# Designed miniproteins, single chains, continued (2): the designs that were tried, part 91

Each design is a single chain, and the fold is of that chain. pLDDT is the mean over its residues in the fold that is shown.

## One batch from the design tools (miniprotein)

Design m7360
Fold by ESMFold2-Fast:
Structure m7360 (fold): chain A 86 residues (1-86)
Amino acid sequence: MKKLVEEAIELIIKAAELAEKAGDLETANAAYLTAAVASLLVKKGLVKEAAEFIVEMGEKIISKAKNEEVKKLLKEAIELAKKALE
């Protein structure tokens, strides 16, 4: 579980960096904030809550994201978080 959530966080950070480079600052800021909160939850041992948060926030960010590669990275992060919840 924890490893899947940590891999999901890494993908969200990559999505944030790509969004920032593409000039989609709203998506970049939302993704960076999601990664920061999820990382804090993992550090506190709240791994399930981190996975649930990634799924909820990731789906909201995908709906507003403009770049297809950013959407792909976020979708992969959501799938890893969903696997962590199984």
Scores: mean pLDDT 87

Design m7361
Fold by ESMFold2-Fast:
Order: structure tokens, then C-alpha cells, then sequence
Structure m7361 (fold): chain A 98 residues (1-98)
């Protein structure tokens, strides 16, 4: 758990400082993979991870934000299909894309 949270936070902070769409997408995929592992341990940890990454993506430029949130949306949909408790986190990502 603690190691997964640490790796998630490292990639999430790099995403907020990202200067390219390609780098933003790569960092989002890496962070989302750790959120997926957190959700396997606890759906509540998965919810917290998705929400935290959504906020971090919002700190990037509009183009990086949109591309990163589209990647996160796919992961959130996959995780919500397995863990229905994550529905609110999925809805938060959808709202951030509007």
C-alpha cells in the first residue's frame, strides 16, 4: 500500500508540471496503473487516487489536462466495472472533461 501511494504521488506531481501532451499521457498511464493496484486492495483508495489525479491533471495546460483526463477516464471506467463503489470517482472525471 505505502509503496503504491508513493509511486502514484511521484507520477501525479510530474503530471502537474508536464509540458507536453505525450509526457502527460505517459505519466497519467503510470499513475493510473498504481491507482488500479490500490483499488484491488481497497476501492476507497482507488477513489482517492482517481480524484487526486483528476485535480493534478487540472493543474496542467488545457491540452495536457484534456489528454490526461481522457486516459484516466478509460482506467476509471475499467475499475468501476470491477468495483461499482468507484462510480462517483468516474463521474468526477467525466465532469472534469466538460
Amino acid sequence: MAELIKKFNEYGEQLAASESVEKGVELTEKAAEYIRKLAEISPQAGIAGVNALTVRAARASPEIRKASLEVLLKYAEEMTAKYPEMQKALENVKQALE
Scores: mean pLDDT 81

Design m7362
Fold by ESMFold2-Fast:
Structure m7362 (fold): chain A 56 residues (1-56)
Amino acid sequence: MVRVAVVAEPEALPQIRALGGRILLDYGNLWVVEVPREAVEAIRAMPGVREVTELV
């Protein structure tokens, strides 16, 4: 699992959860989520996702 900061439309949230993502922090259009490393590229490619930044 890795933590990423995601800037996206709310409609992307159910798809992130379907990929095994857990929402850790919610700032409206910015979420900190914990996802499988393999899911990061899939999330970046989703419609409505603007930015994905992996957190160390």
Scores: mean pLDDT 79

Design m7363
Fold by ESMFold2-Fast:
Structure m7363 (fold): chain A 107 residues (1-107)
Amino acid sequence: LSDQMLNEADLALITMGSSILKKYSDKVKTADEAADSVKLGKLIVEQIKKLYPKLSEKQKKLLKDIAKEVAKSMEILAKIAEKLGDKATAAEAKKVADEAKKLAKEI
């Protein structure tokens, strides 16, 4: 039961990070901002992978929706990074988007 409260706190942090990423991704104007946003997306995906096996079915559904939103944000960031000439960040964003999509199907 106490472990459920800790899992809920982790889920809230993932939800907050995803919300920030969603609001920020289409406003990115520099290569550094794109790189930082992609790093955040990668961290969220890593945390979802660690947390989802420990969660209830209702919480897993929320996590699946978050993974889908992170994938969309990463696709936006990949296009912005390409436009800015940062091929490395664009490639990483595409990779994180694919991982997030696969994770959403797995959950």
Scores: mean pLDDT 81

Design m7364
Fold by ESMFold2-Fast:
Structure m7364 (fold): chain A 71 residues (1-71)
Amino acid sequence: KELEERKKILEKLAEQGNAPAYLSLAHIYYLEGDYEKAKEYAQKAIEVAPDDPALQRLANTLLKKIEEDKK
């Protein structure tokens, strides 16, 4: 219930171009075992914040972890 409400808030923020919201969604889906959605949201975070090297590093770290855990 609470997790679904958090996802909705993060989706609205992401639609406004908030790259950290995309990264938060990616982490939520990763913890739920939905690696495909986790990967999509992490990639979108990178696309929305091309000038944020710290966020890109965090998103790339998550993408690498998804590929390693995806089995």
Scores: mean pLDDT 80

Design m7365
Fold by ESMFold2-Fast:
Structure m7365 (fold): chain A 83 residues (1-83)
Amino acid sequence: VPIPLNVEEAIRGAREALERGDFESVARYMEDLAKALETAKKEGKEVPVDEVIEVARQAMAHPDPRVREAGKRVLEIAEEIKK
């Protein structure tokens, strides 16, 4: 079974992909980040919520609708954790 990325690794990967303009990798890292956030929320682990929100907002500013939708999902999960 593949070991899922942790939240910090997914944020780093997404930022690097955004800097490269690699939209396919951005969407993939946003999906990985969403899964990592759901796991952290379930386990009550601390997450860098402000960094997650920043990366999600950058993804939502992209012209690719796949990247925007993936970023929106991450933002929604981060807002649930911030409550």
Scores: mean pLDDT 78

Design m7366
Fold by ESMFold2-Fast:
Structure m7366 (fold): chain A 61 residues (1-61)
Amino acid sequence: SAALITLYMGKVDEAIKLAKEELKKDPKNRDAYIALMTALSIKNKLEEAEKVWKKYKELFP
């Protein structure tokens, strides 16, 4: 996933953008959810990360 690779490179804000773009193209992209949750957590946006995690659990029960 481009979002995950970007996150591993330390480009947190770009990873958030790419993960959202990946999810717009494929709403069941598991890697994009993981990248988005991780990037939001790194930015200490824990409430937003929790919302993404809850949506992830609904899509991947």
Scores: mean pLDDT 83

Design m7368
Fold by ESMFold2-Fast:
Structure m7368 (fold): chain A 66 residues (1-66)
Amino acid sequence: EELADEAEALLRAKGDRDAAVIARLGALAAIRLGKEEEARKIVELAKAGDVEGAVELARKILREYF
């Protein structure tokens, strides 16, 4: 999914590979749950440079998915 790839690319550019992977997985989980707006929110947080916010939202979504 494009949103998941975008979130990962943005956070990799910040040098945090773990955050990039978590954000990608969270965005994918959001899309699978039918919550595409949550995936977009992860991307917007990453664009804003809010690495912590993007990771926290992704972890919350992943917890709900599993």
Scores: mean pLDDT 80

Design m7369
Fold by ESMFold2-Fast:
Structure m7369 (fold): chain A 55 residues (1-55)
Amino acid sequence: SAAAEAALAALNAAAKAGDQEAASRYGRIAHRLLMEEDGLSEEEAQGRVVRAAAS
């Protein structure tokens, strides 16, 4: 969803800035949206969050 992609982008930006509090918050939001709106499994959603934070 657009909301999940926006949360992943915010996670990536926060991680690059070294803001671990914001990164954790956006990571939780993205994980929830990926599962609830996009129908991803918990494992798939976690993988997307980890990749976004590492990019």
Scores: mean pLDDT 85

Design m7370
Fold by ESMFold2-Fast:
Structure m7370 (fold): chain A 64 residues (1-64)
Amino acid sequence: MTLEEEGTAIQRAIDAVKAGNYEEARRILTEELGLSEEEADRWIETVKKMIALAEADTAALRAQ
């Protein structure tokens, strides 16, 4: 698989997690990137935590 194809799939998975579409993110990770279900779930949990931390930081600085 090319790095370009992999990068596109990863970006789509991140966008799906940001949208709350964890089912779509799991499908992209398993079908396009060849991750196991366990690896996909672990990746989604990691990205969810990173998004939550970034949003909390942004809210604290910009929320008024």
Scores: mean pLDDT 75

Design m7371
Fold by ESMFold2-Fast:
Structure m7371 (fold): chain A 87 residues (1-87)
Amino acid sequence: SEVIEYLRSHPNIEVGKTAVINIGMDGANAIIEAAKTSGSEKLVIEDGAVISGSAQNIKDFVQKLIDEADKTFAKEIVIPAGTYDLS
């Protein structure tokens, strides 16, 4: 997947081997941009995560995870296994 390869090209983003990313390049850029503004060192999309949706909803979703990670001083933002329909 072009999107998965693009995300993996960023050193602060990890994508699990079995993760399914059903988003456009605009959604991928939303994840990258949100991760850049994080106080965390890394954004991890775990094995078994299935992500789909619009760029705006993906941005809002990742921002909520960042806000929660920042409250707990977490070094990683984790998208765990599960289905995330953000359409």
Scores: mean pLDDT 80

Design m7372
Fold by ESMFold2-Fast:
Order: structure tokens, then C-alpha cells, then sequence
Structure m7372 (fold): chain A 64 residues (1-64)
């Protein structure tokens, strides 16, 4: 049993960062500070940079 690999930890951190970005984007949309299109682009860009593109795409779809 491998308790946690560095790759698995990096993936968890990347996914957590995308979730935080999603929460921020959603709050900014609700406050009228960001459009849904800008939020989608922001989340997808963060997901690509941190290597969590699938989660970023799923969350971007939730905003549409």
C-alpha cells in the first residue's frame, strides 16, 4: 500500500486550487464583478496551468 505519492499529492493540491478558483469566480459572478464567460476562461486557464483540466472543464460547465 502506497499511502501517498508526490504525484497523488500534487493532483489533490491542483484539484483543490481549481475548486478554490471556482468558488472565487462564482462569488465574483454573484457580485456582478465577473461575467460567466470570464469565469469559464479563468477556471479553464487555472486547470490547464495546474494539470487539473478535466475538473476545470466540469466546473466551467456548471457555470454555463
Amino acid sequence: MIPKSEEELEKEISEALVLIAYGIAKSLIERGKMSKEEAVEFILEIGEKVGAEELARELAEELR
Scores: mean pLDDT 79

Design m7373
Fold by ESMFold2-Fast:
Structure m7373 (fold): chain A 94 residues (1-94)
Amino acid sequence: SVEELLEEAEREIEKAEEALKKGDTKTALEHLEKAIALIEEALKQPLSEEEKERVRRLLERLKELALEVLKKTKDVPRAIGLLLRIIGLLYDLE
């Protein structure tokens, strides 16, 4: 369900935040990728306006997190790629 996908995405975001707090940018990038994939899967389903707003909030949080990872990571291309995916999803949600 959309609910389960968004709850799982939120858990992956929390894991990425904890990894980043510990300086583990590789693990943070892995959890960011999982969160984005879960949101992309949710967006294939019909969404209510409330669910779309929840997705927008999660994507904004992912964008901020990806920018912080970008400042600290050696894998700059991966971080930029994820940031662009997030921005694209935000635009598609208008």
Scores: mean pLDDT 89

Design m7374
Fold by ESMFold2-Fast:
Structure m7374 (fold): chain A 100 residues (1-100)
Amino acid sequence: AEEGAERAVEAAREAARAAIEAAGTGAGGAAAAVAAIGAGASARAGARAGRPERGAREAVRDAEAAARAARAGAATEEGGRRAEEAAREAARAAEEMGRA
């Protein structure tokens, strides 16, 4: 669970970076980054509370929201696809933590 939470946090940070890069100077990147950071926080909090499945469930919801926001806030089609993929990777890492 602890290693899974660390991987989920790292994936969430990567998703936040990808969202900001994809948005360029636009405000959409900030919203997506906040959602992605929230996913990591949920995963970590769930693991620390001894509730990894609940933390994973919340983190997956936050990561899916980050994926949608990243797509909508992207300055380019390709940037948006990369940011969405990074956010979905964060969702997968959170699910793996919840299964452990």
Scores: mean pLDDT 77

Design m7375
Fold by ESMFold2-Fast:
Structure m7375 (fold): chain A 66 residues (1-66)
Amino acid sequence: MEEEERRRELRERAERIIRTAEELKRQGKDQELLDEAIRLAREAAETGDEELLERAEELVVRAALA
C-alpha cells in the first residue's frame, strides 16, 4: 500500500531530522531554529504533512550553516 509506505518513509525522515537537530543543539548551534525544526518534524510525523518535513529540513540546514 502506497500510503503505508509513504507514512513509514516520512516518519523515518522525521526521526533523522530530529536526531540531527538534537546533535546540532549539543554542538551549540542555533537552538531556536533547531527547536522549531524538531517541532515541525514531530508535527509532520503525526499529520503526514511532507511540506512540514521539508521546512524542518531547511531549518536544520540553516542552523548547521550558522
Scores: mean pLDDT 82

Design m7376
Fold by ESMFold2-Fast:
Structure m7376 (fold): chain A 89 residues (1-89)
Amino acid sequence: VEELLKKAEEYDKKASEAAGAGNLLEAAKYTKKAAEYLAKAAEASKDPELAEVLRKAAAIGYEMAAKVAEAAGDKKLAEEARKKAEEIK
């Protein structure tokens, strides 16, 4: 779980850096990757309360990835991210 959370933090940092550089498409891709690792951490967690918090965080991450992808003009990436958010709620 800790290793997956560190990967999520790493991709969140990369997403923030890409957004700061004006690269919204790259930011959306990294935000989606961070959400994927949060979802995996939720599945790997033995603590039901932690799993629920991580699942909700992953859903928020996917929703943010969808919004950023839409702003970047990538409708397909936005739709994929929205479907992932819906699946884990």
Scores: mean pLDDT 81

Design m7377
Fold by ESMFold2-Fast:
Structure m7377 (fold): chain A 56 residues (1-56)
Amino acid sequence: APEDLMAQARHLLKSLQEQYGQQAKPEDIAKLASELLDDKVPITTLLEEAERLAQQ
């Protein structure tokens, strides 16, 4: 379901932010997440979530 895919995307983005957030820009984290999710989630959606996580 789309909701399950978004939950997976958020978990992945949190993990990437924890590992790379101090050295990578939100756009780089979003691009990596997009590749790992086989482009199943729009890059714009991933970028918005990555930017939100970077400010927390």
Scores: mean pLDDT 78

Design m7378
Fold by ESMFold2-Fast:
Structure m7378 (fold): chain A 81 residues (1-81)
Amino acid sequence: SKEEEAKKIEEQLEKYFEELIAKLRELGVPQDMLDEIEKLLKEAIKLLKKYLLTGNEEDFKKLEEIEKKIVELIKKAHELL
């Protein structure tokens, strides 16, 4: 079902992002920046799951704005490495 598919995607992305955050921490990215990235990634997963279930264009637009914020933070984190 769509709900089971969305749940699997959510669980896979959560695990992937937990591993990503751990690697960034090992590379010396500041904790405050890691916390902000983690917060945005969790919000992105929630919006993606909602969009997959509803098809709501407003949720997709919110997801795009969060993706832009994540990209900007990753660029800033990379400058510190």
Scores: mean pLDDT 83

Design m7379
Fold by ESMFold2-Fast:
Structure m7379 (fold): chain A 89 residues (1-89)
Amino acid sequence: KKELEEKIKKVKEEIRKRVSEATAEALRRIGDLLERYIKEAQELRKKGDEEKLKEKEKEFEEEMKKLNEELVKELKELEKEEKEIEEKL
């Protein structure tokens, strides 16, 4: 019984580590995307190119949506794995 509990604890720790890694990676990608957008938007504002600025805003919004959807999907899959392990107890 104790050996099984130790194995289950280790698997749960690995899942939690993967959750932390996925979240940290998503936050880094969001940060990079935001920094890139700010730089490009500032350059476009200096040039007075409102059309390209609007295009960059749409691109940023679409990329942010994709990153959010990917993170949510990954977190849901990890939550499902954790629940399946708990049900085997």
Scores: mean pLDDT 79

Design m7380
Fold by ESMFold2-Fast:
Structure m7380 (fold): chain A 70 residues (1-70)
Amino acid sequence: VEELRRRAEELSRELLRAAHAGDKEKARALAEELARVLRELLVALGVPEEEAERLAEELRAHLLAQIAAL
C-alpha cells in the first residue's frame, strides 16, 4: 500500500510538470499510468475490483479531458 501510494504521488507530480510544460502526449501517458496505480491502490485498500475499475476509469476520463483543454 505504501509503495503504491508513493508511486501515485510521484505520478501526480510528473503529470503536473508535463501539463505545465504543455507536453500533452507525456501528460496523457502519465494520466493512464496514474489511473492504473490508483486502481491497484484501491483494491489493496479493500475496494471491490469492479468499483476500483469504475473509479479509476472516471479519474482517467476526467484527467484526459483536462489535458485536452490545455
Scores: mean pLDDT 81

Design m7381
Fold by ESMFold2-Fast:
Structure m7381 (fold): chain A 94 residues (1-94)
Amino acid sequence: SLLEKALKLIDELEEAARAGDEATATMLGLGVGFLTAEASEEDREKIAERARSLESELAKELIKAGIRIAARIFKSGGDEELAKKAEETLEKIE
């Protein structure tokens, strides 16, 4: 399941952030951003809810940073609809 993959990446991101590995956490956030672009509206809401539930403010900022990078990559590649879905997921987390 795409949702299960995204939630697993968020769990791994929280662990990386707790360890102070911001680079790995940001890369995992990028992965979440790519998956949210392909996800249904329902699954994007569940992903955003999980991200909002993170206790670490650092983990929340790193996941948002990763999703922003994914949106930028999609936009640069001409994938405007995928970029929009990633940006909509960011708005749900904020």
Scores: mean pLDDT 86

Design m7382
Fold by ESMFold2-Fast:
Structure m7382 (fold): chain A 96 residues (1-96)
Amino acid sequence: GGERAARTGAEAARRAGEGMGGDERVAEAVARGAEEGARRGAESGEGPAGAAAGAAEGGRRGAAEAASGKKGTAGAEIGEGSAATAAAAMGAAEAA
């Protein structure tokens, strides 16, 4: 059941991309990284916490890769993606 944490992080990134005038490439890279990271984290056997940590790392990596083509604004999104995923992990753990 790690999919929820990945979905929450990916959804937050998607909404941020839409709100920022449709920079869908950055949002897509973050979402893709978060999804892959969450899947690996869940498979590593740490359940929702592992999935959330994987999503945060995957999202950060995806954002960094997108940022290589875009300067300062993408740097802000890297920090935001990690914070959003960490907050989602805390919420999921607390609500569970």
Scores: mean pLDDT 54

Design m7384
Fold by ESMFold2-Fast:
Parts: structure tokens; sequence; C-alpha cells
Structure m7384 (fold): chain A 102 residues (1-102)
């Protein structure tokens, strides 16, 4: 499981690095794709949300977005997951774990 998720993470980060013209919506869709794969591999919903939001932050940074804009993309992924899957409590837990200040 972990190896498959890390391979997908590396692939998606590499895709953003190679495609400097990617839109914010395209980056959000990559974050959602990673969330779907994490669920398929058996991660709990809150953990899958956390992992997808951390990846979305990384993709935003590679795309040259500032911290505020990268955080906005991660929040958009969380909102899309909540709307699609109807589990707002798990989404809120995953978002808090990913986006809390260090």
Amino acid sequence: MAAALRALEARLLGEVARNPGLSEEEIVELGLRFFDEALRLGLPTAEAVREALILTLGMGRIAGLDEERALALARRVAERIAARYGDPEAVAAGEAAALAPA
C-alpha cells in the first residue's frame, strides 16, 4: 500500500513539474485522483484526505504558487471530497491534520 501511494505521489509531483501550464482546476483534479487511489488501496477516509491535501500543497508549491494559494487549492480538494462522498466529519479531521500550523 505505502509503496503504491508513494509511487503515485512521485508521478503526480513529476507531472506538475513537467507541465508549467497546469491550471489550478487540473491540480485539484490530480489531488482528487490521489484521494480516490488512497481509498481504493484501503486507507481510512480521514487519512486519505490528509494524504491528498498534503500532496495538493506540494503540487501547488511545485507549480510556483505562494503558501496562501496552495492552501486554497488544498481546501478546494477537501470541499470537493465532502461534496462527492458526503463524509464531512472525516474530511474535517483529515483537513485539520494536513493543514494545521507546524
Scores: mean pLDDT 83

Design m7385
Fold by ESMFold2-Fast:
Structure m7385 (fold): chain A 84 residues (1-84)
Amino acid sequence: MEEYREKAEKVAKHVEKAVEIMEKEGASEEVIEKLKKLGSEAVDAILAGDLEKARELLEEAKKLAEEAGVSEAAKELDKAIEAV
């Protein structure tokens, strides 16, 4: 459980940076809210020991950032995936 806590904290930090980049680049509130939800669900999955589910959720978040045209946010989400 403690090892998963450290992974969850690293993932949360990268998701937070991706959200900040998306907000700065003028992404819609709806897109930002979806990104926050996917990130939160990924953190919960890590804490539950479901690393596969966490990776899937973060890959969905990355796709959301890519579809919004914010490549720097997608890069931060890649770092979150690597931290799982």
Scores: mean pLDDT 85

Design m7386
Fold by ESMFold2-Fast:
Structure m7386 (fold): chain A 85 residues (1-85)
Amino acid sequence: MLEEKIKELVEKARELLEQNTEENRKKALELIREARRLQMEIEGVPPELQRALEESERHYIETKDFEAARAIAEAVGREYAAALE
């Protein structure tokens, strides 16, 4: 159940980033943060993955670069999908 919600949030974030607007970029980041919180609750997230997600989010916040944010969202989505068993 939580795994399904995480997948939906990640996919929705990717769709928002596809439209390349400032509002959608902000909403996508919020969805990624929510998915990350749910992922942590299932106790299956490796520390390395969690650190990578934190670094990616920090990079986006500091640079505010849409292309960088998109790359981060895609990477996060792939890792979330891989973590779901």
Scores: mean pLDDT 63

Design m7387
Fold by ESMFold2-Fast:
Structure m7387 (fold): chain A 98 residues (1-98)
Amino acid sequence: VEEGIEALAAGDYDTAIKKFEEAIKKDPNNAVAYAGLGRAYLLQGKYEEAIKYFEKAIEIDPDYPGAWRGLALAYENLGDTQKAEEYRKKADEVAKKR
């Protein structure tokens, strides 16, 4: 997971995707790795793919603020400002729980 996060920070989205996929193969319930895949696809402008992976991360850990923020940003880029605001509020709500 750490190597995937480093690749994202470096702008190497293909390497990030590979590292997060490797993390998921080792642990299929790794919400951080699914959120990382979502972020990599989001940064590549692949918003529908990003949504799929952020939804999987939330399915595993519904109290993960980063995944909710990722959904909000993906929907905002697709022009769904209503859903973007809804998910942004959810991210703030779960962040306050922690």
Scores: mean pLDDT 79

Design m7388
Fold by ESMFold2-Fast:
Structure m7388 (fold): chain A 110 residues (1-110)
Amino acid sequence: SASAEALSKLQELLKNGEAKGPYVFLIVEAGDRPPDAEELAARAELERTAREAAEELERALGVPGIALASFSEDAESMRNAIEGLRKGLEAALEAGAVGTGGTGSAAVTA
């Protein structure tokens, strides 16, 4: 998958000493109803933060940054998705980026 391939590439860059710094990924599914004003503001903030982090990474490393943003109907789902992605990235880096099945799926499902 594209996400697994991207994580493998990041892991390879880290191993080669080319990638420095933290990574930010955000995956939040959109609901059927329109988001509340507070949810819209939270979404914009999280999306901006993810994009800024990816852009900083791209600037520092000279490689494409990774930012995946989808929108959830509530802030709790967003928080759960962030926690899942952080845990997944940590596990993927430790294990050599062996897919995102357990971690990526958990992040999306949460």
Scores: mean pLDDT 49

Design m7389
Fold by ESMFold2-Fast:
Structure m7389 (fold): chain A 62 residues (1-62)
Amino acid sequence: MGLLAQAKEDYVAKKPEELSLKKGELVEVLEIVDLEKGLAYAKSLVTGKEGIVPIKYLEEAT
């Protein structure tokens, strides 16, 4: 099971491989793609879409 997180604020995908998110949207972080660049691969639990998202736009869901 991946880490459960939520978007801190809206994020608009800038590339086809990226995931767009709305503030408060729940996501499952599946993989850390590049820790140095702060990039994760996540799945939206709201839309079911997957993609790369900057970790700085995510916080742990409690």
Scores: mean pLDDT 81

Design m7390
Fold by ESMFold2-Fast:
Structure m7390 (fold): chain A 64 residues (1-64)
Amino acid sequence: KKKVEEVAKEIAEKLNLIGDFVEVLLEAQRKLKEGEISEEEAKARLDEAAAELKAKGIKVTPKL
């Protein structure tokens, strides 16, 4: 049985990973809106970030 502090640390680490993904999503959306990148490039960035999270056990569906 895990200690409460250990469980809290695992949750914090997962939240940090999700936060990083959200920042990638927001930046991709912003750059797409500003015309700095194409829709294909924005999707590629989100797919790559989502694949990285999936490799770490967090499943997300990228939506642009």
Scores: mean pLDDT 74

Design m7391
Fold by ESMFold2-Fast:
Structure m7391 (fold): chain A 67 residues (1-67)
Amino acid sequence: ALSPAMIEADITAAFGLLLVSLGLLDEEAARRVRELVAELDRAIAAGDEARAVELAREIERVMEEAL
């Protein structure tokens, strides 16, 4: 099972992709979110909790700056 921190990171990624799907982000922000989500999926697959948390925080920053 994923750690609680990794589950939270994955939920953050899901919210980012939801905003992209709803057209609430511009093309640059949407591209950045997709790239960060792909990196986060790799970090989770590798069991790299620290990297997953860092990437989730970057997704949050992109969403905050775009909204």
Scores: mean pLDDT 83

Design m7392
Fold by ESMFold2-Fast:
Structure m7392 (fold): chain A 94 residues (1-94)
Amino acid sequence: LAIVYNNLGVVYFNLGNYLEAKKSYEKALELTPDSDLRSRAIILNNLGVVYFNLGNYEEAQKYYIGALQLYRLLNDKEGIAKVEKDLAKVDKKL
């Protein structure tokens, strides 16, 4: 069910409904086991993107750092590169 809420968050985000996207991603995170590092990294990055679009740059940075730590543990080069680009955008706003 965590995947369903993550996908719902993506749909809301694409519609510009950032508050609904945030709630859906938060629900996805609640339903994701701590051992599922990949799903947690994806959801944390999605929360970072939502907070960035809401103008909450400090929270966006926090979620991006969380996602980056998990992608590094997974040795996921694509995930690391994606999050580092998003963090660079946040640094320009802080």
Scores: mean pLDDT 88

Design m7393
Fold by ESMFold2-Fast:
Structure m7393 (fold): chain A 60 residues (1-60)
Amino acid sequence: SSLEEELQRLVEEIQRLVAERQELTETHDLDSPEAQRRIAELDRRLEELVRRMQELRAQQ
């Protein structure tokens, strides 16, 4: 796939994870260890994807 296609897929995945994170914060008590671990996992993944997106944008 082209760099533009990969960038689009990354944006879509980021948007999906952001929506999932928001859903978790709406349905769970943030003091819950389980909710905190899930949110931390999503935050780590989002950081990785955003970094990848910025790298691809710098190439175009």
Scores: mean pLDDT 80

Design m7394
Fold by ESMFold2-Fast:
Structure m7394 (fold): chain A 84 residues (1-84)
Amino acid sequence: MEIKGKIDATLTPEARERVLQAAEELGLRDKLESVIKKINEKTTKESISEFNRIAKELQPTGVGNRLLSYFGGAGAAGAAGGGW
C-alpha cells in the first residue's frame, strides 16, 4: 500500500482525534502521531512502512483498516463507505 499527500488533509480533526484515542488504548498514540507528522512533512517509503505497521496494530479497533482505506490500496475511495 502507498500513502500519498498529507494525512491531516484526509482526516478531519475529529477523525484524527478518534484514531489517536484508539491508538492510545493500544499504547500507540505517540508513535502514530509521530508517523502522521513524518508523512505530512515528507512521504517516504520508510514513513509509509511505519504507518502501515501501526495501522495493522490498530485493526482490532477497526481504525487501522480505515486508515489504510483512506490512503492506500486499490479500494481507498470505494472501500471507505462509512464515516468515522
Scores: mean pLDDT 60

Design m7395
Fold by ESMFold2-Fast:
Parts: C-alpha cells; structure tokens; sequence
Structure m7395 (fold): chain A 75 residues (1-75)
C-alpha cells in the first residue's frame, strides 16, 4: 500500500543518518510512523510538494528539507 511504501522510504532515510556522540537536533531520530501518517494526509488532500515541505518542516524540527528526496518520489 502507499502507506507502507511511505513508511519504508522514511525508514531507509533514517538509516542514512550519521550517529553523533553529542546531541544535535538535526540528527535526532524522527517518528517515522507520524511522518508517514502526515505525508499520507497531505497526499489525500491534494497538497502540492512545496506546501507539503513547509508543513512537515514546521512540525518536525525543519525535517521538510531533509525529506525532500523522499517527497519528490511520492508527490
């Protein structure tokens, strides 16, 4: 399903993150399930890519730009 595909893309993205010994907000693990749910909601509402990036960026500590490679594949 589309939901499962989005969850998989987010999980693969999280695997590419480089762990750091110090806490860095940009390296914090993100809630992949909540991210997948929001992406699905935005797709269902017919939100464009640019707006989707802005919404995700505002909700997940500027995660929108980081997710751009995933979002361009889905949107």
Amino acid sequence: SLEEEIRKLIEELSKTMIPSPVRDPSLEPFDKEKLAELILELLEKGVDLESAIEILDSRFDNIGPVLTPVLVKVF
Scores: mean pLDDT 63

